# Designs tried in a protein design run: designed miniproteins, single chains, continued (5). Part 100

Each design is a single chain, and the fold is of that chain. pLDDT is the mean over its residues in the fold that is shown.

## One batch from the design tools (miniprotein)

Design m19451
Fold by ESMFold2-Fast:
Structure m19451 (fold): chain A 99 residues (1-99)
Amino acid sequence: MLEELKEALEKLIKFYKEKLENDPTKEASKEEQEELKPAVEIVEKYVNSIVEKIDESKSMEEAIEEILKELEKKSPELAKLYKEFVELRRELIEKVLAA
């Protein structure tokens, strides 16, 4: 389970880094989207299992902090990967919205 999450996060991190370095505004191809879909689903399933424990009144930032705390309890390496993934995704979204 944790190994699958690690592989999913590493794959998504690599994709977002490549997008940020080349052209963050260029839409992902259908082939890239299909290839990433399993990785996205693995991360979403894990995040949803933690979100069920999160108070609905909490901000997105507070939700991310709780996810990081749960990951740190299981694997500090996974917590670091998830933080990098969230930061890269936010940077990519900001660049797309600015375009």
Scores: mean pLDDT 72

Design m19452
Fold by ESMFold2-Fast:
Structure m19452 (fold): chain A 87 residues (1-87)
Amino acid sequence: AAEVLREAAERVRQAAKTGDSELVREAAERLREEAERTPDPRQRRTLLDAAELVEQAAEKGDSEFMRLAAEGLRRAAQMLEQMAAAA
């Protein structure tokens, strides 16, 4: 879950710099696929929320919104990693 969030964040950040909204759509689809395979309901919810945020960024084509979305995804990934490290 955390790894997919970090990969999605990098794709969205790249899209913000290049204007390539296709990268943003790919990130959203990857997050949705990971959510379907995630048995933990809290992690699944985080992935679905992230996918919706990324899809909104793709629809708007706003590079500032894409940057903020990427930052949000990185923070979500760090939170999940911290929870795993504390186990």
Scores: mean pLDDT 77

Design m19453
Fold by ESMFold2-Fast:
Structure m19453 (fold): chain A 60 residues (1-60)
Amino acid sequence: TDQVQQQIQQGDDLNGTSFSYYGIGQAYRSSGDNDTSDRYFRMGDDYRNQSDQLFNQANQ
């Protein structure tokens, strides 16, 4: 269905966004800014979880 295709595309987009935030978090950690790093890793985890939920919904 069109809705399932949209959920898969949205999941892929969120997964890519998650990867970008993990990269930013890694850069801040390397600079010694652990508080900012932790914030970006948390954002990455949130986007990854949203992606996982969309893929699970598409498979149901």
Scores: mean pLDDT 79

Design m19454
Fold by ESMFold2-Fast:
Structure m19454 (fold): chain A 82 residues (1-82)
Amino acid sequence: GVAQNQLIDLAIQVADALKDISITEENAAQIGVDVVSKAKEMGLSNANAIDIAETFVSKLMELGAITKEQADLGIAAAKEAA
């Protein structure tokens, strides 16, 4: 949907901004929490907010901005925050 497409565009922008920055596990977890919070502010259910956070975090990993381990932490934090 539109929200998912907007989050993919944001993931590309965030990945570009993160190219030269060392991302910690804490920062990866915070990204997951922030995405869930924004999705819920947009009126999405907890389940849909988690799905979008997983999509966003997976896209960051695909673009090389974060590691798989950091992506897993971001998704776990998103699920706890929802």
Scores: mean pLDDT 73

Design m19455
Fold by ESMFold2-Fast:
Structure m19455 (fold): chain A 56 residues (1-56)
Amino acid sequence: MEEIRRRALELIRATPGVPDFAAIGKEVGVSAETVFELDVEEGVRALVEAVEKVFK
């Protein structure tokens, strides 16, 4: 599972614009919903990191 999550995030980051969650899910062997959840988690993490840098 860990490796699948990492691969999905890699494909999301490599996609310019809005990721095709269904296509990425099919490529890594998970549902589009799972890929969407991973994208949201990555977005939240990036936002927290950006805020910490500004207020550090």
Scores: mean pLDDT 74

Design m19456
Fold by ESMFold2-Fast:
Structure m19456 (fold): chain A 93 residues (1-93)
Amino acid sequence: DLEEVLKEFREKLKPYFSEEEIEEIIELLKKIYEALKNNDIEKLKKTVRELVEKIIEAMEKYSSEEALKLRPEINEIIEETLKKIKEIVEKEK
């Protein structure tokens, strides 16, 4: 389940980010999954902040106008992916 969610995430972000940027984001999503599995609230908060910062950094290649237009679409992809990860964790408990 997790690997399929991460595969779909890679495909959806390919138009916006490099493979390297996508893999760095995926590593943070995997850390979020582990923190949720372990009920580690401190690690979860820290990793979510790191995820937000990583996305901001990856968006720096876009102009302010382009970033404003793309941000809602990218945020939707990330939010849906986090929702699916949370659902997987709940099913595996």
Scores: mean pLDDT 84

Design m19457
Fold by ESMFold2-Fast:
Structure m19457 (fold): chain A 63 residues (1-63)
Amino acid sequence: MSREEAARLLAEVLGVSLEAAETFLDLLFPDKEELDEADLRHAARSMARLAGRDPEAVVAALL
């Protein structure tokens, strides 16, 4: 999955701006243009914790 696709999914599920999701993915994966399932799970859990959301519920909504 591209970083742009991952950012859109994370923004939608977490209720944050696309720009916030893109910035967070740039911070976690600065050298990755493509994210695998493990990368997406890691990003989802990390963002969920920062946003005060249940990490496992966010992962389930994405995957």
Scores: mean pLDDT 80

Design m19458
Fold by ESMFold2-Fast:
Structure m19458 (fold): chain A 74 residues (1-74)
Amino acid sequence: MDVEAAASAVGVLLSQRDRVSDEALRQALTDSLVFLGASPEDAQQLADLAVQLSRTQSREQAVQQVRQKAQQLN
């Protein structure tokens, strides 16, 4: 998986979090990460992390944490 492409996709989708449900956001994140070459299991793990962080962290902090996790999974 391209970690920078994944981080960019997460940042764009998290910008929409106030307009969609957590479930819809998680699904969109999972689908986008799979499209970028993540395994379904890794994509779900990263999507769950991004949604959880988006509730308590700034978007920039959430993207950075997801980037770090994606690097660990490569």
Scores: mean pLDDT 83

Design m19459
Fold by ESMFold2-Fast:
Structure m19459 (fold): chain A 111 residues (1-111)
Amino acid sequence: SLEEVAYKVAKEILEKLAEELKKRFPNLEVKIHETENGAMYLEIYDPEKNKKLRVSISVRIDEENNTLEVTISVTGEDGSQASVTMVIKPDDEKEKEEAVKKGLELVESML
């Protein structure tokens, strides 16, 4: 059951991140991808700069503490990479919003 919660949290964070990116940077093309093995990522394309970024999210489950270790990673085609890791409670909306905010800051730093 916690694996299903982790999937939903990761999806919610990526969907909110995509929405906020589209609002702040209307010229960016933002696409959400889901692989056959359930991994999710964003592809971001800036047509003005001809720049592509990939945003991936990985979640490690701590069943004993009922927490998720969420890592958001941004990778450029030039091999540049930045990441942030947060420990969040799956039912804490504020902590999820803070993860979205950190993801936005990370993407903005690489644009």
Scores: mean pLDDT 83

Design m19460
Fold by ESMFold2-Fast:
Structure m19460 (fold): chain A 81 residues (1-81)
Amino acid sequence: MSVEELLAEVERKLAELEELVRTDERLSPEQKAEFRKAIASLRAMLEEAKAETDPAVRRRKALFLLGMAKEELRRLREALE
């Protein structure tokens, strides 16, 4: 997977998280606030990764972000059980 594909996958997972947090009625207001805070932080880090000019550093940032986005989706799915 290219760095561009990794960054696009992060974007897709953050969009999925945002939609689930917005639409799911099972989440408490406090849970929604915490997930929105995490998503905002990840969005900011994604923009920093997109601006990174060193290809090796950009790839490491993209992989780290993908891992974090996957973990937030996992936490959201567990919160919905």
Scores: mean pLDDT 85

Design m19461
Fold by ESMFold2-Fast:
Structure m19461 (fold): chain A 93 residues (1-93)
Amino acid sequence: MREELEKKKEELEEKIKKKPTAKDYSQLSSVYVMLGKYEEGKKYSEKSLKIGNDQEKLLGLSSLSGSYYGLGDLDKSQKYYDQAMKLQQQLDE
């Protein structure tokens, strides 16, 4: 629900101000995408990808794909979706 997403956004933003992690950035990005705030979603997914390990990058790539889809950039959305799928296959090995 929207109220639940807004509360989770506030909690993640406060958490990031104290000690940023790639997981918190990717979760915040996902929440922004679900709220229709795609530019913010893109911003935080990019931050997640910059500092994350391979498992954390999977969430970041998925959120980045969703952000670009919401912005109408279908080519970049597909690109990052494909990167997420490849990474998922590598992690399953």
Scores: mean pLDDT 83

Design m19462
Fold by ESMFold2-Fast:
Structure m19462 (fold): chain A 85 residues (1-85)
Amino acid sequence: KEEVIEKLKEIGEKAKKAPSFQQALDTLLLGVDELDEKFSKEEAIKLRQATLDALRVARELYEQGKSLEEAIDAATEVLIKKIKE
C-alpha cells in the first residue's frame, strides 16, 4: 500500500542521518519492525525476508566503498520493490 511505501522512504531518510553505518542499519531495522504490527502474519514474514536482503545489500555496498547514503538508498529500494509485489 502507498502508506507503507511512504513510511519506508521516511525510515530510509532517517537512517541516512544516523551518526554511523551500524546505527543507520539499526534505524532501518527498528523502523521496519514497527511496521510489522500493522501487517498480517504472511506479510510480516515477507517484510522480514526483504529486510534481511536489504541489510545484506547495504553492507556489501558499504564494504565496496560506497557512501552510507548510497548503501541505505539501495536497501530502501529493495524494501519498496518487495512491498510493491
Scores: mean pLDDT 79

Design m19463
Fold by ESMFold2-Fast:
Structure m19463 (fold): chain A 62 residues (1-62)
Amino acid sequence: MKELAEKARELANRATGPEKVRWAGAHAGLAGDQDSVDFFGRRSKTAKDPKVKEAYQEAAKL
């Protein structure tokens, strides 16, 4: 799990837009950061861009 979390962090650092949100969510989920997962869930409800909203919803499920 730790190696997967670090790989997700590296991908988040290199990505932009919705991809960055997805990888940041994967890192938070794999690292057991529930506060970040909850944050992504709240942001998915307030995001106006459908692609960004979907990325936050996917991140919150991890």
Scores: mean pLDDT 69

Design m19464
Fold by ESMFold2-Fast:
Structure m19464 (fold): chain A 74 residues (1-74)
Amino acid sequence: MAPLSLEEAKEGILEIAEEIGKTHPKLAAEIRKGVEAAKTMEEAKEIAEGIYIISQAMGMEEVARKAKEIIERI
């Protein structure tokens, strides 16, 4: 699979945030704020890793899977 650019990684994380926002709007808002502040691939990866950990703890298996895909392509 082709590696993601910073903008593509941010877009993927924002799509995940929109999905999370259907049930957890405050968490989605914090993720969006973090994505807007991220200036490097490392910062984007840290956000995706945080989503992966939280989504696993909350039983959001599909969100966790999507976050892992972004992490693997950064």
Scores: mean pLDDT 84

Design m19465
Fold by ESMFold2-Fast:
Structure m19465 (fold): chain A 63 residues (1-63)
Amino acid sequence: MEEESKKKLEKLVLDSAIEMAKRLVTDQGMSPEEAVEAIKRLFPNISDAQLEEVRKVAEETAK
């Protein structure tokens, strides 16, 4: 299956999005919802499933 390379790229994109979401929550005091919206705009190719993972990390960071 050709999904191996896609999985690697997907992990890199997800890691970058998660790191940015953490910074938005910690540095800017954004809510998880606001951070997710910002990530969606910065990473327009991000999947809804990845965006949900970003939201979970943002929620955990905001606590």
Scores: mean pLDDT 77

Design m19466
Fold by ESMFold2-Fast:
Structure m19466 (fold): chain A 72 residues (1-72)
Amino acid sequence: PVEDLAREIVETAEYARKNGASDEEIIELIANGIRMAAMLYGEEAAREAARLAQEKMPEFAELIERAVERVE
């Protein structure tokens, strides 16, 4: 689940960027995904997924971090 969630975060960010989404729009999309993951799998799993996503896609690490801050 954590690995699948991390992949979903990465794919969401990449897809949104390719479609011209702003940094703020990408942050909000990721934040909504993290909120849903926390509800379904718990806050620890959601946080670990975000951390793995930052490792998989360093170019989005800042946006993912800002999304995590938004859900706290």
Scores: mean pLDDT 83

Design m19467
Fold by ESMFold2-Fast:
Structure m19467 (fold): chain A 73 residues (1-73)
Amino acid sequence: LEELLREAYEEARKIIEELLKAGVPLGEATIRAAFELKKRGVPPNIALAAASAAGAELQGFPELAKSVIDANV
């Protein structure tokens, strides 16, 4: 579970970064990343937690990102 969440977080971060470079707003990019992770077989709760944590880090709140991950481990 812990490793799955960390791997999902790394994937979500990459997806969100690509979407942000394409001009997608952060909120929409975060939601799209969660759906993409779910499509790839990540459980919905883990996908949402990973995407939310990655979005928080990219917004400049790494402590919040860590808190989201720690709460789901």
Scores: mean pLDDT 77

Design m19468
Fold by ESMFold2-Fast:
Structure m19468 (fold): chain A 89 residues (1-89)
Amino acid sequence: FEEEVEKVYEEILARVDKALAEGRITPAQAAALRESIEKTKEWVLKELQETDDPEKKERMIKFERDVLDALLEIAEAINRLAQEKRPLP
């Protein structure tokens, strides 16, 4: 389970890095996402140590992956909306 959390962490960080490199998010958004990912990773690892139900562990890992993916999508959407704002002439 810890290996699965690490894999999810690496995959989402790679997506954040790619989004930043492609200009889909700002450096500030990338920094905030990395901090959130780091904090949630520590919390998930702690919860997994306290849980003995394998099905519950799998559901927790999937839920965290979905949350992290959603946070990246929200950041991209916010950045897109900010860029599509009509600037003052």
Scores: mean pLDDT 73

Design m19469
Fold by ESMFold2-Fast:
Structure m19469 (fold): chain A 83 residues (1-83)
Amino acid sequence: SAEADRGRREAARQLGLGYEHLKKGEEAAKKGDEKSALEHFERALRHAREAVEAGRLDPGMREAAEEELRDIERRVREIKEEL
């Protein structure tokens, strides 16, 4: 459906933003900027959660977005353990 198609495109867009913020958080963490890293990680997680919601009407996209959210959550957790 057109609604599911829009949801898939929005989910992909939100995941892209999530990974952009994840990368910025990783770069900030490497520089010792803990505050900036944590702010970017919070934005990354927010975008990944929005992707899951946007993909909700397409079971395949929902599952893929949930897997990507788990990946982002894992990477954020691993980096936070080093801060």
Scores: mean pLDDT 86

Design m19470
Fold by ESMFold2-Fast:
Structure m19470 (fold): chain A 75 residues (1-75)
Amino acid sequence: SMEEKAREDRELFKEAARRALLEMGVPEETAEKAAELLAKGYSSREVSEKTGIPESTVRRAERRATEEVRRARAE
């Protein structure tokens, strides 16, 4: 169903964003919060302002997460 697909895509996005932030040295608690905000549709700028993570770092995590969801959808 569309609801199941949307949930799976959101979960994949959140997990991918969290992993990318952790790999870039963001602390676990902050990475989880940032990934959740990104998954809710906040912009990289808004997430940066709310978490204190550099906007460039948040934008990189968003890009990686978007690519992972795109790849999952294509296969």
Scores: mean pLDDT 83

Design m19471
Fold by ESMFold2-Fast:
Structure m19471 (fold): chain A 87 residues (1-87)
Amino acid sequence: DEKIRETVREIARILSERTGAELSEEEIERAINADDAEIAALAAEANATGDPRLIILAAVAIAAAMLRKLQEAGIDGIDKLLEGVRE
């Protein structure tokens, strides 16, 4: 879980820097820990507003949730997959 959190947090920081969308560490942390209902709400708001900050937060929340599901399923090599998303 910690490696997923670290990787997704790093992606969020890179996207924030490249887009100029200012995201706090607290906002990123909330997105990483979002439950299914919170993810659905973030995705809906991002789609409705087109706000780059909300789009990044929604993408981060979805990625973190899906990567956790893959890890729970015992997918071998998920650590290598996570390394592949670094710049």
Scores: mean pLDDT 75

Design m19472
Fold by ESMFold2-Fast:
Order: sequence, then structure tokens, then C-alpha cells
Structure m19472 (fold): chain A 94 residues (1-94)
Amino acid sequence: SEELFEEQMEALKKWAEQRAKELSPDLRSKFEKEFEEILAQTRKEYEALRDKAEREGMPERVVLEQMSQIINKTQKEMLEAYEKAKKEQEERLK
């Protein structure tokens, strides 16, 4: 559902805000930009799914499963962006 998707997006935004606080200002800005790009792509993919679901009369179960796949991909990409930023920060401390 749209509401469930928005709840997931808000949770991802809050997660990213908390992670960003752990980063230096320059790495934080870089991470925030990458995060915004990931979320924009996620929304685009969800909108495409919603349009397809309405056009083809997809069952709610199938829509929820495909939405979960989109969210899982987003979580992976966000975690990878965060891990990359953390590694760069750690390298600066060596």
C-alpha cells in the first residue's frame, strides 16, 4: 500500500539522518547527496510498480512482494553508501 511505502521511506530517512550524525561534515554532505539519489530512484521504481499494478490489475499480495523487493534493494544501497563513508572516515584516522 501507498501508506506502508511512505512509512518505509520515512524510516529510511530517519536511519540516514542518524548515520549522517556519525560522519564528518564533508563526508556527511556526500552521504546525504547519495542518499537523496537512492531515495529518488526508489520512489521512481515504486511509482512505476503502482502504475503497472493499476494497469494490469495486480493482486495486492504481488504488489506488496515487489514493493518489499524495492525496499530491500534500497536498504542495501543505503547501507553500502554508509559503509563506504565510514571506511573513508576510518582511513582519515589512520
Scores: mean pLDDT 86

Design m19473
Fold by ESMFold2-Fast:
Structure m19473 (fold): chain A 95 residues (1-95)
Amino acid sequence: IEELLERLRKAVEELKKAIEEKASEEEIKKLAEEVTRIGLEILRLDPSLRDEVAELVEPVLKLALEKKNKVAVKALLPLEVELGILELVEGVEKV
């Protein structure tokens, strides 16, 4: 589980950089899907880590919302729902 948390932290940082540097939609989608996959796997293995996973993911979700990166927001949606942080998305247009 510690290994997955470290992988999630790395994936989040890579996604942040891709969004800030305006990488291709394909690259951003892959990185966001990787964040979602790792996050969901952590929650499947240990649901008590919801707060930890949320703390790692919230900054990149906020960045994606601020930059209006719909690809990243959409790819992160399954993880947002599982974490119960959907209220962060309610601040933008319901699409």
Scores: mean pLDDT 74

Design m19474
Fold by ESMFold2-Fast:
Structure m19474 (fold): chain A 96 residues (1-96)
Amino acid sequence: MSEEFEARFERLLAEGAPAEELIALLDEAAEAEIKANPEMRKAIENSLRYAKLVIRYQTEHDAEAFIDELLEMLRELGASEEELEEYRERLREKIA
């Protein structure tokens, strides 16, 4: 992310902005990065998905939704069902 987007993000976070505003800024920043580095699209999209997931958890405190979405992302990245079950147990012990 550029310093401009980071500064805007930190300001919104400090002001207690709703998840929707934080997510909109991340979408804007991700599109700018993808335009600058098209070869990095998949990596940027994965980082964006994770960042959005963290923001939703921090603002909504829905631990179960956070865990489910994180595991789905890991499944898409090639994690086995056995690995996902172990991660679910670990996450529930720490977060839920």
Scores: mean pLDDT 74

Design m19475
Fold by ESMFold2-Fast:
Structure m19475 (fold): chain A 82 residues (1-82)
Amino acid sequence: KEKVLEAMRKVDELVKEGKSLEEIEKVADELGLSPEVKKDLLSVARAMQSGEATEEDLENLGRLQLMAEKGISIAEAKKILA
């Protein structure tokens, strides 16, 4: 539950520090995130690094925000946003 919020916070800090996507992926692995959550997180990190977000990146961010705010699973977040 709290791991998603912590992961999002760490990604924001790592992107601001100019860390690579590889370093961000390593942090996600250390937090024990599922492959689906890690994929969404890396999509958002890439968008933050480029300064340009695709529609998919915004959808992925929305899922992560719902998971962090409501403490729900990625499956439940996908159902809400579908």
Scores: mean pLDDT 78

Design m19476
Fold by ESMFold2-Fast:
Structure m19476 (fold): chain A 80 residues (1-80)
Amino acid sequence: SMPNPVLSRRLLRQGDRALDQGDLRRAQRLYSQALNLDPTNRGVIDGLRRVADRARDAGDTVTYTRARGGLRVGEQAIRD
């Protein structure tokens, strides 16, 4: 689908709010959706790192693995 940077920024803000509330699963999902709409959104990369760090500390292996997957995709898009 067509890139949507405006919707990507909105989802980034929603992901940041979910992260502030401690909802790592919701934050990861919102950041993943934002990344699909704009793979170069650097705010999503920062958010996914924070989700991965908190998930690792909490022992949430599923959320950690998903956040790390999204982080690899976003880092690759910035390098290209």
Scores: mean pLDDT 85

Design m19477
Fold by ESMFold2-Fast:
Structure m19477 (fold): chain A 94 residues (1-94)
Amino acid sequence: SVLEEIDRALREAEARGELTPEMLVNLTAQKLAYLVLQGKIDEAKKVADEAIQRLREMGHEEAAELVRKLYEDLLKAKSVTEIGKVLASYQRPR
């Protein structure tokens, strides 16, 4: 499962002390997109809330806000194409 692979990557990075804010944001973005695509909105909200809290505890408020905005934009997406456009917009320098 894609979700199991993402969760494993997060756990392994954390266990090694190698989990960066960028890695957490990127893996969370992929997980949120997959959950929204599957219609698992309540699970996606929990994942977003947990990642936001963790990023804030790490002192990365800007990254936490990025995850919040990404989640809101993903909820507004009505197709696979729109989900892809949302993800692409968060990967480009602003």
Scores: mean pLDDT 81

Design m19478
Fold by ESMFold2-Fast:
Structure m19478 (fold): chain A 100 residues (1-100)
Amino acid sequence: SLEEILKLIEEYKEFLEKLNDIYLDYEAGKLSEEEALKKIEEVVEELAKKLSPESQEKLKKIVEEARKLLKEGKDFKEVFLKLEEEVRKIFEEEYEKLKK
């Protein structure tokens, strides 16, 4: 329904705003890489609870991959952008399901 679509869009926008605030705090030196990742995990888990079980599992794997890449010494910005893109793909899948 239109109401479900609008709610999903609002939840995704709130997620993006929180995610961007974490990144800006990291760039400003207010958060370490570990602290920023922990906050990202919390924000992703909050979004996951509002989505399908399939999307919850995918989001968990995205967070696990981000943690792995950071432990392997990948740049935080690159890992952050990859996480944002992967979450966006899940949002697009949920959005398309609501159109049917």
Scores: mean pLDDT 86

Design m19479
Fold by ESMFold2-Fast:
Structure m19479 (fold): chain A 90 residues (1-90)
Amino acid sequence: MSPEEVLALVRAHDERGYEELKKLAEEIMKKNKDFLEKYQKTVSDLEAAAKAAPDPETREALRKQGEIEKSKFNDEALKLAEEYLAKKME
């Protein structure tokens, strides 16, 4: 799950837990600004290519590639969240 989806789930169950995860997500984003910028550039490039695509088939292929890149980003973001949580709990 993305960090945003985890925050939404915690908000439904525990307001204090939500605030702690929100702070954790903000710290991850601050520490990983370069990682976030790289992801945004990749997605932007794929969206531009999709808009320039002459046919729906090519556009769908580029959209699916964007979903793969989003999945990679989410996996890396979760690893960073686990590392940050481990350090914060010490």
Scores: mean pLDDT 68

Design m19480
Fold by ESMFold2-Fast:
Structure m19480 (fold): chain A 85 residues (1-85)
Amino acid sequence: MLEKILEEARKVALEAAKKGMSKREAMEIGLRKAIELLEEEFGESEVAEIVRRALELLRQGQDPQAALTEEELEILEEFEKKLLE
């Protein structure tokens, strides 16, 4: 199930990139889609909460690495890698 959510999010991110969005903007769109799908499927999810917090920090111009724990950063990085796969 999680793999299907990541696949759909990756598809949305790639479509955004094809439309001329920057890699960062495409990634943000993909992450937002992943949060939406995670919430629809699982409701409250620790992964969705971490991804949402990271997105909010990026939108505010804050460094996620400074505000997230090492474990949360590893989860986020793994999620981003699967989106770029």
Scores: mean pLDDT 67

Design m19481
Fold by ESMFold2-Fast:
Structure m19481 (fold): chain A 104 residues (1-104)
Amino acid sequence: SAADEKQLRELIKQSIELLQEIATLASPELKAHIEKTIAVVESEKDNVEALQILAISLLEALRMLGRDDLAEELQEKLSKATSSLEAAQAVLEGLQKLLEYLQS
């Protein structure tokens, strides 16, 4: 629905804002990965494709940091998601956990 598309777009926007914050705390290699992800996602007009790019990029970032536990948790949540909104929420939660890890 139009309401679901609006909510998905807002969750993607929140994910980009969170990625920008994460980039300020990230190592040079992780920062480069995040900045490339932001550029690709911002250029993508299809919200579902943008979400898929965010999910894959976040899984790669978590594995790059050796946080296979968080990558597996996110992968499980994504596999159980029955909608793009549920998948977007899982990505947002994963980004919040990544931010918390980098702040510790």
Scores: mean pLDDT 89

Design m19482
Fold by ESMFold2-Fast:
Structure m19482 (fold): chain A 83 residues (1-83)
Amino acid sequence: SPADVARVLAKMERRLSEIKAKILAERDSLSPKQRALLVEATDGLMRMLLWSEAKYYNLSPAEVAEVQRHLDRLLEQAAAEVM
């Protein structure tokens, strides 16, 4: 449902924001290689979270695609901020 899509998106936005804040707090002590590895790890973690949330709420393929599009934009923006 649209309400379940909104709940999943809100949860993912909160989780990504928390991870981003932790990386940014340590940014000046991290090498470019370490930042790149954290970006890759965060991407993988967020995609696994989407998979588990999609299963929990029985999201349709169309709803999963909608959340994936939002997640891709959020991850791209977060990567730009931490790199």
Scores: mean pLDDT 88

Design m19483
Fold by ESMFold2-Fast:
Structure m19483 (fold): chain A 117 residues (1-117)
Amino acid sequence: SLREKMENGAIFSAFAIAAAVGDEELVEKYKPKVIEALKKNYEKLGKKVSDEELEEDLKKLIEKAKEMSKEELEKLLEEAIENTPDEEVRELLRKILEGDVSAAEEAFRLLAEISLK
């Protein structure tokens, strides 16, 4: 459904942003919540994925995010803004796009919490 696609996109984008800015502690802190949210979203789409497979996917995403160009990161942020239903998170993502990386932790946290609902 559209909702599951939007939720999946938002949490992947937030996770990739945290990884791209090099905040490894933040990435590791929220990884379990992201895995739980992804598992729930995949189950709603009729796809069963193990926690081990999700962990491998997240590891690959982290590696790719660390190598993202500024243009790729900006596109990812723009997509996250368009697909985020929460106005508070959308505002935080806009601040990151404008160069305020201090908003990344709060945006990641809120996106992960939204995807668990």
Scores: mean pLDDT 65

Design m19484
Fold by ESMFold2-Fast:
Structure m19484 (fold): chain A 94 residues (1-94)
Amino acid sequence: SVFEEVYKLALEAGLPAVVARHVASTIEELLAKGEYEKAKEIIELLENKDIEGLFKLLDEIHEKRAREKGLSEEEIEERRRRTREFFAEAEARA
């Protein structure tokens, strides 16, 4: 399964299990929507262990999705803050 392959790759890149699952789920969602280029970019960042680039791209993907769902800029900023806190907490627990 693509999820299992990406999850393993994310763990090998040094991501905590909860973050690795989130990345794998994001790629599955992108593939289901036909957004193959974005899925490829995430995989390349994981293969290169570019964690900073990975989180930047994930932020861009989530922001675009939130705008498409009609969220305000304030709601998008709040979601970014919560996502950053979630990842920081996951790393602290790992």
Scores: mean pLDDT 79

